# Designs tried in a protein design run: designed miniproteins, single chains, continued (4). Part 89

Each design is a single chain, and the fold is of that chain. pLDDT is the mean over its residues in the fold that is shown.

## One batch from the design tools (miniprotein)

Design m15079
Fold by ESMFold2-Fast:
Structure m15079 (fold): chain A 75 residues (1-75)
Amino acid sequence: SVQDMQTQAATLIRQVQQAIDDGDIDQARAYIDRMQQLRRQIRQQYDRTGDPRLGRTYRGVRDVIDVYQRQLRRQ
């Protein structure tokens, strides 16, 4: 469901931030890879359903990935 995808995104965001705070850059990258996979799944569902909530969730996840990738490049 849309809510399940939003919950997964929120969980992964917390996991990336925790890994960064712990200095575990490899784990942070692994969680970002999972977020990229989730982003692709959200896009696939959006293309199937046209649900605007999925479109918003996709953009949100994309933007968060961009922020964390920039943060990791500074490490």
Scores: mean pLDDT 84

Design m15080
Fold by ESMFold2-Fast:
Structure m15080 (fold): chain A 62 residues (1-62)
Amino acid sequence: MDTPLSDEQRDTLARTLRELGRDDEADAALEAGRKGGSFREMAEAAGLTPEAVLGLLEVGLS
């Protein structure tokens, strides 16, 4: 994904990260998204690969 995440995807990612005890990564990802960051930029801010973010979105949507 090279497009910005939807509001629903951003909320799902942040919620899933917080449920895993990764509050700092959730905050960093949301901050990158708030600045108009791409999917890759949000993943990088959270210290994650794009693949890991896709996996977390899948977990949060399941």
Scores: mean pLDDT 73

Design m15081
Fold by ESMFold2-Fast:
Structure m15081 (fold): chain A 55 residues (1-55)
Amino acid sequence: GHMEKRELLNRGIGLVLRGIGLQAEAYFVEGKPIDYLTPEGQELIDEGRKLIESV
């Protein structure tokens, strides 16, 4: 139903934002290069995208 789709969308968006947060922390806090991709951050973004696409 509409509620289940909303929950999946919200969960997917939350995962993407968390992944972006980890990438931002690596750059701003840890001084990593701008093209450095954290494996955990990238995995969260990819998982979130799959959930959003499933709606």
Scores: mean pLDDT 80

Design m15082
Fold by ESMFold2-Fast:
Structure m15082 (fold): chain A 86 residues (1-86)
Amino acid sequence: SDKILSLLNKTPSKENLEELCRLTKLSPSEATITKILDYCKENNITLRQLLNTKPSVIKSELGDEAFHFLIDLDVQVGILDIKKAV
């Protein structure tokens, strides 16, 4: 979906991340959403750039729930990127 890829490249916001969760059917806790948004804001990065971060760094900085959420999101995004190339 073009909307998922567009949301990943926008400035991270609670509204954009909640819309991503709705479209992907992923359901992280509010605490995990806040942690991800705070990290992106502190590091001045998009969600797309966060997905390109080493998995070990994500796990150490954001914890296990955020790590699993971002891995599931990355898998869905990778499938969409392949479908767009075909």
Scores: mean pLDDT 79

Design m15083
Fold by ESMFold2-Fast:
Structure m15083 (fold): chain A 87 residues (1-87)
Amino acid sequence: SAENEARLKRAEKGLENLKKLYEENKSKLTPEQEKEIEEIIRELERLLAEMKKNIDNDVKVAELLRRMEKLMLEAYFIMQKATEAAE
């Protein structure tokens, strides 16, 4: 559906924005935080690929988007903590 295609495009942009933010803040991260964010990014890439395969399944697209949103929030939280500790 056009709605699911728009959701996919937004999810792709969200992931690219997260990757950019990660690179900008990488110097402030501990090795453990860097590893955690890289694992989150890999999982987001897997969920995005799954969304592309299931683009016509409204229920699955909604579920995958919710999972991606939770992971993005976790990554942002890790970066926020790192930024506060670097001050």
Scores: mean pLDDT 87

Design m15084
Fold by ESMFold2-Fast:
Structure m15084 (fold): chain A 94 residues (1-94)
Amino acid sequence: SMSEIENLALSIAIGAQEIAKILNDPEARRLVQEIVAAINRKDYERLLRLAEEFLRYAESKLPELDPENQKKVQELLEKLRELIRQLRELVEAS
């Protein structure tokens, strides 16, 4: 349903925002802003591409983090992957 897509999209944005705060870098913040813009336009195909790009970017930054933040980001990334999977299934079934 559309409300389920909207709720998943918002959850993805929240998760990406939490990760971006821990990473504390401009590129992570830029990707989050593009994710939010895609949600505002209801462009869920673009949202999925941006979320996947964000996921890969955040994974590449894990080695630069201290062990505590690395564990926190890994847990948030696992949750983000599941949300992206669920959104993709709903969008592709349409």
Scores: mean pLDDT 89

Design m15085
Fold by ESMFold2-Fast:
Structure m15085 (fold): chain A 72 residues (1-72)
Amino acid sequence: SLDAMKARLREDILALRKVAQDNNDQDTVAELDALLKDLAAAQTIDQLLALQQRIHALRQKINARLNITPPL
């Protein structure tokens, strides 16, 4: 369901936000806060799929920047 997908994406964003905050990465925290706002406003599956792609790209960027092993 759309609600289940939104809940999953919210959990993914919040997990990444905690990692960014713990590493004092204010730019990434701001990007994740924008994603949370966009997620709350999302009304269609296409919007959720676009957000999922943005979350995936940001996760890869965080993993590379913070040298996380294994990747998030």
Scores: mean pLDDT 83

Design m15086
Fold by ESMFold2-Fast:
Structure m15086 (fold): chain A 109 residues (1-109)
Amino acid sequence: MEEAAKAAYEAGVETARRIADELRKQGRPSASDAAYRAGKAVAEGLAELIRTKSPEEVARYMEALFGDPEVGELGRKAAEGDIDSAKKLGRLASEHFARQAVAAEEARA
């Protein structure tokens, strides 16, 4: 559980950093900051869910959030301690919410 939570966090933060770096190179610093902040926050929240909730609760939450039973199944496996599933889920969640934050930030301009 703790190792899976850590793996999800690390994969999520690294994904957020990669997206932020790409946006900064494109001359989009506000989008870069928004992407990193959102992706890191999601990685922190996901790690906490994996650490504190049952596999069934994490699966239900992830399925509802993404609308995808396959993402729910990744959540279950991550909460059961599957490191590879935790890393994949961390990357997917961070990328999804980083992109959403970029769209929201650019809509304000």
Scores: mean pLDDT 86

Design m15087
Fold by ESMFold2-Fast:
Structure m15087 (fold): chain A 103 residues (1-103)
Amino acid sequence: PPVYASPVELARVLGHEEVAAVLEEAGMDRPAERTEVPQLSPLEVAILLGDVEEVRRLLERDREAALEPIPGSEGLTRLEFAKKEGLEKAAEVLLELGAIEKE
């Protein structure tokens, strides 16, 4: 199963070293203190895509909101939401990490 302890670990597992560096600078090297929600956050989508500029933008604007589930992802897994929204590259990466469409 895909297990990552933090946003930084996810970025490193995917080989997005610049994203990992930005996240580490922002203190995202530990799991967020939040309800354990299996849905995608805006920050997680940016990490899956390797989008350094979006990661920086999300962390600069509102770090807390960047870690919250994307509206409309309620009741969906990360993979289900990515497919529903047409995030094909994010869905491919999630499948590579061993994510499943249903629990």
Scores: mean pLDDT 66

Design m15088
Fold by ESMFold2-Fast:
Structure m15088 (fold): chain A 94 residues (1-94)
Amino acid sequence: MSPELEEIRRLTEELVEAIRAGDLERAREIIKRLFERMAQLPEELAEQAEDLLLQALSRASRHADDGTVAEAWRIYLEENSRVRGLPPPISRLL
């Protein structure tokens, strides 16, 4: 594995442990760091890094309660939306 993807894998392992421990503050920090690292990678490696993150969230779902898992996925979705930018202006009228 490339050194960049090995760092991503390590962060995803820390994410799984944070979710398993119910430490959602740490999970949020790790998710933010993962998106920041992905932004610095070439597109092909960034896609592989996102796959590793999604696999880690799926694995965590087997080792934590439903509420903790749902909150971790919500954090991921919020960060993903933030990185993609603001919704179209028309969305602000609702």
Scores: mean pLDDT 76

Design m15089
Fold by ESMFold2-Fast:
Structure m15089 (fold): chain A 94 residues (1-94)
Amino acid sequence: MEKLSEEELKKKVKPTPELKAILQRVGITSDEVTLAELLLAIFEYAVEEGLIDKEDPNVFDLKDSPLGKALGIDKFDGRNLKELYEAIKKVVEE
């Protein structure tokens, strides 16, 4: 699994309105969150909405989901947080 540094995980970011709506569904109402909180919220949302791929439980299928629309991606591998982080960088203010 590709790992993010502890410094990157502690970084504060401001999510887009679409991503903020995802965060609110998992109980996060703050305008600014750490990258670690954001990653955990995305995983929690994907699990709660049943977005786990049927063939590979490490992969999340986001196609046609609100989360997929908010991130601008159709799928991510939970073992590669770098790919998810690259998607997040396009939808947050640092």
Scores: mean pLDDT 76

Design m15090
Fold by ESMFold2-Fast:
Order: structure tokens, then sequence, then C-alpha cells
Structure m15090 (fold): chain A 66 residues (1-66)
């Protein structure tokens, strides 16, 4: 239905906003370190958090469709 599609669009919009903030915070943290290992760890942590946000978003969309 159009209402379900609008709710899914809102959830996706919230997901995009949260990831944009997370990426900005990670970029700031990366700018403060000269250690390649710390940079690698920060990037890995960012990727893990993005994957968790995507999993939670998919679960909420499935709930809206049910």
Amino acid sequence: SPEVQRRIALVRGIRDGVIAILNAVTKLALSKTKDPKEQEQLQAQNAKLVAQIDANTAAEIARIKA
C-alpha cells in the first residue's frame, strides 16, 4: 500500500541520516590519528556498525510489512 511504502521510505531516511552521522564521526576520528593500525581498526568498527544498522533497518521494514 502507499502508506506502507511511505513508512518504509521514512525508516530508510532515518537509516541514511544515522549512517551519515556515523561516517562524519569516523572521518573526524581518522583525522586525529597517525597510526595505520588505529586507522584500520576505526574503519573496521565503522563497517561493523553500518552492517548492524542495515540489519536493524531490514528487521524494522520486515515488521512494517507484516
Scores: mean pLDDT 89

Design m15091
Fold by ESMFold2-Fast:
Structure m15091 (fold): chain A 66 residues (1-66)
Amino acid sequence: MKIDEAVLEQLVAELRAILDHHQQDAADVTLEQATTLLSTTPTGARLSPEERRVAAALALERLRAE
């Protein structure tokens, strides 16, 4: 499944904001936790559960690479 790049950038920003607020390192966040957190964001909530899981994996990969 392919996530639109602009949507992915927005999801990365939303996940980063949540992790920064809670002072969590992306390396310590599981895929399940990231998927749950994205379900609470405006952009992530509009995705299907399957798309949200894929987006969470890609967002975590980008955040961990920073």
Scores: mean pLDDT 80

Design m15092
Fold by ESMFold2-Fast:
Formats: sequence, structure tokens, C-alpha cells
Structure m15092 (fold): chain A 75 residues (1-75)
Amino acid sequence: MEITKEEALEMVKKLIERYKKGEITDEQFLEEVKALLEYLKNQGKEDMIDEVREYLLKNVPDSLKEKLEEIFKEI
């Protein structure tokens, strides 16, 4: 199953909404983000990784940005 750019961005938007509503923890949010980015990396979807990264950095609280940068280094 190949994920599209639209689907990847929709998944990220839904994760951010769940996080903002308090439905998932910091750890759960970061694990889901890491899983998505590793999936995209394994599929060779570098353009999608860049867009997901930009969207995350614009839409998440500052408290998560340092942890997101660490995840970005791991992928």
C-alpha cells in the first residue's frame, strides 16, 4: 500500500488534532510521527518527509519542537 502526499499530510493533521485535544500523550504523538517518517523514508518519499516536517514545526507547541528535531535526526 503506497501512501500519497495528501494522505500523509492528513494523517499528520489528525495526529496534531488528537494531541491538542489531549487524546494522546507526548510519547504517543512522537512515536506515531516517527513511525510515519520512517515509513516515508523506506518508500523513498523524501519530498513528503520535508512537507510533513514543515507542517509539524508550524503546528506543534514549542515544547515538542526539540523532540521532533531529535526524531528527524533518527530518520
Scores: mean pLDDT 80

Design m15093
Fold by ESMFold2-Fast:
Structure m15093 (fold): chain A 100 residues (1-100)
Amino acid sequence: SHAEEARRYAELALELLENGEDFEKIVDYLGEAHYHLWLALNPEASEEEREQVRKEVEAVKANTIAKLEEAKKNNKEEYEQLLERLRRLAEEIIRAAEEL
């Protein structure tokens, strides 16, 4: 199910965060988790609505990666805060998916 896929991607992102892995992979998995959670919550969504949400997810991924790249180079505190926000997002997606 899309709820199971959302949980799986979010759990993978959380594992990568705990291991200090590449943030590009973390952001990619969180974006996939968010998309699958959205699909689970919107099972009747049209193909056009799905395409629009996919575009929004890809834009958010790109923007988040750019912010992380800048913060990693220029502001260690902001970088750590951004990673903490990604961790919280993963935990929230897991909780939401488990309630479905």
Scores: mean pLDDT 89

Design m15094
Fold by ESMFold2-Fast:
Structure m15094 (fold): chain A 75 residues (1-75)
Amino acid sequence: RPLSPLELARAVAHVYLATIKASALNEKDEKLRKELIKVADEGMARVDAAQTPEEVLAAVEETRKRIDELEKKHK
């Protein structure tokens, strides 16, 4: 069966967020590493709670914004 738009959006979002989490595991700054992992995990939970592809996209964008803010804070 073909994936629904929501199933496809969730699958792509999960791959993206899993990649962020995997990258974060290699971060040498322990505090930044823990915060990045937490943000990625919260992003995955928001994606799972989303009921439309638009909500999935919003969850991914919010997660990206939080990562950008963490990187600025730890410069």
Scores: mean pLDDT 82

Design m15095
Fold by ESMFold2-Fast:
Structure m15095 (fold): chain A 81 residues (1-81)
Amino acid sequence: MSREDVLRLIALVLRAIGLLIEAEELLKKNPSEELKKAYEEMKKAYEKLVEAFRAGDLEAAEEALAKIEEAYKKIKELVEK
């Protein structure tokens, strides 16, 4: 694995952690079953991202982050309603 690939994997994990923190704060302020479900989807995708990070699988890590971003977008849409 290249040095650039390692740094990219680290960046993906840090971005995911930031989104999870933001989502948790939104859930704390707007407790709902729909928001909780979307947050659980983010947590499952984060577990896949951590697995990909440990395996050095950049493609799997990018796919996992995309799922985290989709779930986070849904959380923001639910809060805007």
Scores: mean pLDDT 84

Design m15096
Fold by ESMFold2-Fast:
Structure m15096 (fold): chain A 87 residues (1-87)
Amino acid sequence: MDEKVEEAIKRAEEEVEKVLAANPDLSERLKLAVRLHAFIVELKKVFEVDPSTPKEEIVEKAKELLLEKGVFTEEEIEEALKTIEEL
């Protein structure tokens, strides 16, 4: 699991870099939302989740791993989630 998590983080960072390179004028708030969304998508592929698993459960599991790995702070995750909800 840990190795797959590290690979998922690497894939997410590569995808984010491509999106940010294509959109250099993106606001810091939107950049944060793009990053979190990419990480959730990649980490979801690693999780052993049932198709009926609530989105909230997947998000909480991703949040725990991202905080553990030091990729995001709690404030960054909360701001990014709020931004994603507004989209």
Scores: mean pLDDT 78

Design m15097
Fold by ESMFold2-Fast:
Structure m15097 (fold): chain A 75 residues (1-75)
Amino acid sequence: AATAAAPVIVTREVDDSTTPEEAAELARREIEALYARDPDRRYAVVYWSSDREQGEKNAIASARASAEAIRARLA
C-alpha cells in the first residue's frame, strides 16, 4: 500500500506589515527548501501575524501557495 504519512505543518510568525502576496512567496520558498531535505514527505506552511485581519489574510494566502507548490510536485 502507498503509505502517505501525515503532512508536517510548519507555522511561522511574520510582522503585520507582511502582505498576503509576500506570505505566499515565503510559503513557496519554504516548501522548496523542505522538499530539498525530504522529497517524500508532504508539508504545509502557514505564515501568520499578530494583527487579526492581516494574520487571517496571510494565513490563507500562505496555505494556498503551499498547496499549489505541493500540487506542482505531484507531476
Scores: mean pLDDT 73

Design m15098
Fold by ESMFold2-Fast:
Structure m15098 (fold): chain A 67 residues (1-67)
Amino acid sequence: MEEEIEASLGRMFAAAGLATGMSVDDMINGVLSLPSKIAREEAVRVLTERLSPEDAERIRRAVEESE
C-alpha cells in the first residue's frame, strides 16, 4: 500500500540520518527532499522523538513552512 511504503521511506531516512550523525540542517534538507508528504511527516515524527525539543521544533517549523 502506497501510504505504508511512503511512511517506511520516511522512517528509513530518519533512522539513517540519526545513525550517521547528520546535522539538524542536513536532516531538514533531507526531509524536504522526500517525495511525499506522508514520508516527510513520518521522518519528522521519528526525528522529533529522538532530538531535543528545540531541534524538534526547528524541524517541524521548517517542514510546515515548505508546504
Scores: mean pLDDT 78

Design m15099
Fold by ESMFold2-Fast:
Structure m15099 (fold): chain A 89 residues (1-89)
Amino acid sequence: SEGLPGGNPMKMEELREKIERVLSGELTLSRAELLKMASTLIAEKDVDREVVAGLLRLAGLSEETVAAALAGDFGTVAAAIGRALAALA
């Protein structure tokens, strides 16, 4: 829903639009960018688990981590993202 005057609504709308383009194949992002997007999403309430799983799979994370995202185990997902980002630095 558009219309909250507080927070970062533009960033969230831009993020969602960018995610849809990435998942549809219209946009190719670096592994680090995909992981950062997934990290932002898992911090939200009522996150779309299928979208998170899709980003993690595109970023080349393990099927175990993807399954954790689908199960809503975002602690496991966050730890895996952190390790992957550290390995890219």
Scores: mean pLDDT 76

Design m15100
Fold by ESMFold2-Fast:
Structure m15100 (fold): chain A 77 residues (1-77)
Amino acid sequence: SEATRLKLEAGVLLGLTLISAWVLKKTEPQRSEEIDKEIEEMERLYAELVRAADAGDLAKAEALLRKMRERHEKLLK
């Protein structure tokens, strides 16, 4: 289903963000607290996306996926 696709894409993006955060914290440990806050926000967006998708609000889920992509790109600079 479309809801399953959106949840899967968001889950993969969250996973990639966690890996990127781990690398960044290892190379720039002085920014660890800032990076942890970005991860916390990404996890919140993912949870909201899952709820929207499960409720059948695909438009909201897609908008949340876009926000997650933007935050992931910002984390990578």
Scores: mean pLDDT 87

Design m15101
Fold by ESMFold2-Fast:
Structure m15101 (fold): chain A 90 residues (1-90)
Amino acid sequence: MALLELAEENVLSAKELLEEGKKAYKQGDYKTALMLFDAAIRLAEAAERLARRAAEEDPSLRERAEKLAEEAKKVKEEAEKGKEEVEKKQ
């Protein structure tokens, strides 16, 4: 049901925040970049949890959920690296 759809929406939102965070970082707006990267991490983590739960409730969704969780993990890793770069500048 809605769990996989919510996970997908959270991944898309996390990707958007990640790109906005990268843009803020390039412009020297480190405070905004930190907030955006942190938000991207939180949404990516939420997407991973929702995807896992969706697969648990409906095993037929397992492949889609695994792919979505992998995408979320990549967004989280990029956002964490971005956050680390910003903190190094502070």
Scores: mean pLDDT 86

Design m15102
Fold by ESMFold2-Fast:
Structure m15102 (fold): chain A 119 residues (1-119)
Amino acid sequence: SAFAELMTALEELAEQVRQLPSDVYLQGLQFKPQSAEQQAQYQATNQRFADIAAEIDPERTIAIPRAAGLFFADSLEEARAKAQRLADAWVESGLLSEEEAEALRREAIAEAERRFAAA
C-alpha cells in the first residue's frame, strides 16, 4: 500500500539521517483527508514520523504532527528558516492556504523556542 511504502521510505531516510548528521526535512503524506477515517490515519502517520525522528535525535527534532511535517534543526535560527520553507512548500503545493500555513509555521517556531530555551 502507499502507506506501507511511505513508512518504509521514512525508515530508510531515518537510517540515512542517523549516519549523516545533516539537516533533513521530513514531510508526511502530501494528502488532504476526505473523511474522519482518513483524518485519523493521517494523524497516526504524522505521529509515527514524529516518534521515529525523536528516537533518532530528540534534541534536534521539531515536529508538527497536525501538519504532516517535521524537521531537524541545530539552532533556533535554522528552525525558523526551515519552518518558513515548509510553510512555503505547503502553500505552493495547494495543500494549505497561506493563513493555515502561517499558523503552522508559528506552531513550529514556538516548539523550537521551547526546545532551544530548555537546552
Scores: mean pLDDT 64

Design m15103
Fold by ESMFold2-Fast:
Structure m15103 (fold): chain A 62 residues (1-62)
Amino acid sequence: SPAAEAVREFMRKLLEASKEGEEAVQKVIDEMLAQAEKTDPEIAAALRRFVEELERMKKILE
């Protein structure tokens, strides 16, 4: 699905940004969400859900 493709691309960009540090990761999150909201609200919703899941996992691991 287009939403699944968008999540996979988002994961790839987050992985690349992780090499630069936490600020780079946050920038990718902000930019990808802003672009998705402008382009496709369903993709934006899928990316937001993915970010929420990452935050939930981080809380469990801490």
Scores: mean pLDDT 79

Design m15104
Fold by ESMFold2-Fast:
Structure m15104 (fold): chain A 96 residues (1-96)
Amino acid sequence: SLEELIEQLEEEGKEFVELLEKVDPKLAKELEEILKKTIELLRKRSPVSEIRKQVEEFVKVVEKGIKEGLKLSPEMVEEILRLMRLAAEAIELLES
């Protein structure tokens, strides 16, 4: 269900932010704010276009971090992939 996906996004998002805070606290805060906004939009059943914008912003911020020297651990990569998968599934349910 969408509610279960939102709960998983919150849990996985928290784990990801906690991992990233140990390496880059500023980037962790920026990504946490994007995740919180994404979850808020999902809970409000906002237009899929607005949710996609938040997901795209998340990816852009991560890419910028990598370009600026961020080294992602295997655990961080796994969490990002899980977050992207959960977001895609939630968007699919909203379009249905």
Scores: mean pLDDT 87

Design m15105
Fold by ESMFold2-Fast:
Structure m15105 (fold): chain A 75 residues (1-75)
Amino acid sequence: SKEKKELERKYASYYSAASINQSGADVNRELSKARLEAGDVKGAQQFLEDARLNEKTAEENKKKAEELEKKYKEL
């Protein structure tokens, strides 16, 4: 059905957003580690905060994707 195809596109988009934000979190955690090794504690903390924000955004998008995927499977 058209509705089922639209739900599939929407949850795929949210899974993609979750993946992108999780990748951003992983990069920011590595940057935090590099700054800490260089003695830049403040810079390390900023990248760690950015990583946590990316992780939260990834989790929110993943939950939205899972809700829409559940609706898709119930159709």
Scores: mean pLDDT 91

Design m15106
Fold by ESMFold2-Fast:
Structure m15106 (fold): chain A 88 residues (1-88)
Amino acid sequence: SEIKEKIEQLEKGIESLKGAKERLEEDIEKPDPRMGFSDEERKKMIEAVKVGIEYLEKAIEYLKKGDVKKAEEIIKEMEKKIEEILKE
């Protein structure tokens, strides 16, 4: 039950990130100056979203194997990497 709830939560996170990526990619191809972000900032956001999706998918694989500790380690690496991308 607990593992199933964690998987569902991460899957919802992936869906949200995929939607955000689609919107950010549209903004780069058809820039809307009202959004207040530079193309460079949007590209960094897309990179962060791609990292998020990749790591969450890996975490789900480990949760399906019952390896909660490894899944948590992957999520921590994801959070750190995303923070570094967005702060630069």
Scores: mean pLDDT 78

Design m15107
Fold by ESMFold2-Fast:
Structure m15107 (fold): chain A 77 residues (1-77)
Amino acid sequence: SSIEKEAQQTYEDAKQGGLGMFKDTGDPQVLKDGADSLKDWAKLYKDKGDKKLYQQSKAGYDGLKDVYDEAEAKLAA
């Protein structure tokens, strides 16, 4: 429950941060670079067996990825 609550907060924080970055830059590449970095960290923590840091890194990745997907859709419209 604590790990899930922390992961949800990390997801929401990453989503808000990503929205701010996209509003400031107009560049979805900054979101992709951030998401890819968190994905790499999540893989590392999973391989090390660090469940807490894995869940946090994955949540951050998911948050930035969702903003990236929305930004790409907006630019394609």
Scores: mean pLDDT 86

Design m15108
Fold by ESMFold2-Fast:
Structure m15108 (fold): chain A 85 residues (1-85)
Amino acid sequence: TEEKIRELLNEIAKYVKQVAGDNPKVLKAVEELLNVDPFDSKALLEALNRIHIALHEVMDNEKAREASSFVSRKLFEAIGLIEAS
């Protein structure tokens, strides 16, 4: 379960870095996500909010919404694994 949660968090990090990884605010938000306890759903949601804010500050609204949608889907998949364990 932990291994699969970490895999999902790494997928989020890889995607966000590809889309906006040249921006230091985005890199910081991603780093914070990867340093969260993978079983702390509250901390993961807080990290998600920081990524949403960073994306909307650095990208066009349409692209920020698309990126935010992907990140949310993967993060809620990870939270589902925490709740199932």
Scores: mean pLDDT 81

Design m15109
Fold by ESMFold2-Fast:
Structure m15109 (fold): chain A 68 residues (1-68)
Amino acid sequence: SRDEFRQMIFKLVNELYEEAKKKGLSEQEINDIISELSRHAADLVAQGKSLDEVRESSTKYGKELLEK
């Protein structure tokens, strides 16, 4: 559902934001990472991927963005 998707994205963004802050990233770097994660999740939704598939792929991509 839309509410399930919204809750999932909100949780992922918050977890990514807090982890990036702990790593000492700048506000600009954090915004760029969040923007990229949001685009990734939106693209998967547009492709008709399931909520679980979007969550799994976006979680993995978020970790990759933090390690860059």
Scores: mean pLDDT 82

Design m15110
Fold by ESMFold2-Fast:
Structure m15110 (fold): chain A 94 residues (1-94)
Amino acid sequence: SREDVLRRLRTLIALLEHEIEEIEELIKQNEDNPEKKSQLEKIRAQLQALRDQLLALRDRLEAGEVSVAEATRELDRIVAEASQLGKEVRKIEE
């Protein structure tokens, strides 16, 4: 249902915001490592872009500008991309 997709969107937005905060902390921990800091800042920017896409998708779904099926496909894409970025962060961590 639309409500189920909206609930899933709210949960994913909160999760992604938490992941961004974790990366901001990792950036602070790597202040003396410019290469790792730069890689983490790039990933943070990509996660922020995905969060913004989730917010836009939520707004479009609430406005009736996108179908439940289309919103589900877009959600699954964003989740897959966020998961891949999380794997990249783990490879960068000391």
Scores: mean pLDDT 87

Design m15111
Fold by ESMFold2-Fast:
Structure m15111 (fold): chain A 65 residues (1-65)
Amino acid sequence: MAAPREAIERAAEAAGVSPESVDAAARSAKQAGDPGFLRAALVGGGATPEQAERAVEILKEGGAI
């Protein structure tokens, strides 16, 4: 199932990565049920651990993960 677009775009801004990268990572993390996977993917995309944490919070609030 696709993640909510608003949450994806907000998370992308927080992480400093593209919305497409966040959408792909969020879908994979939701399938795995592991926010740690999402953090790792965002850090790999150029986010700091703190930015990745904020992005995960945004995605959880939006129901994306």
Scores: mean pLDDT 75

Design m15112
Fold by ESMFold2-Fast:
Structure m15112 (fold): chain A 78 residues (1-78)
Amino acid sequence: AVERLRRAAAGFRELARLAAEAGDEATAKQASDASVRLEEIADRAERGELSDEEALEAMKRIEQEVFAAPAGAPRPLP
């Protein structure tokens, strides 16, 4: 689970870099924030604070949020 979380975080970090290079600051921020959250969950799972299943479930929720949210909403609004 930790390896998959860190892989997902790396993917979002790369997406953030590409978005920033393209001048899409909103997408870059969303991807960067997702990367940070995934690293935090990976760290907690590595410390035994979360099960592998809980960590993977949290990862899926973050991925769904990022891919469902369009660029241009800088604040967490409903």
Scores: mean pLDDT 74

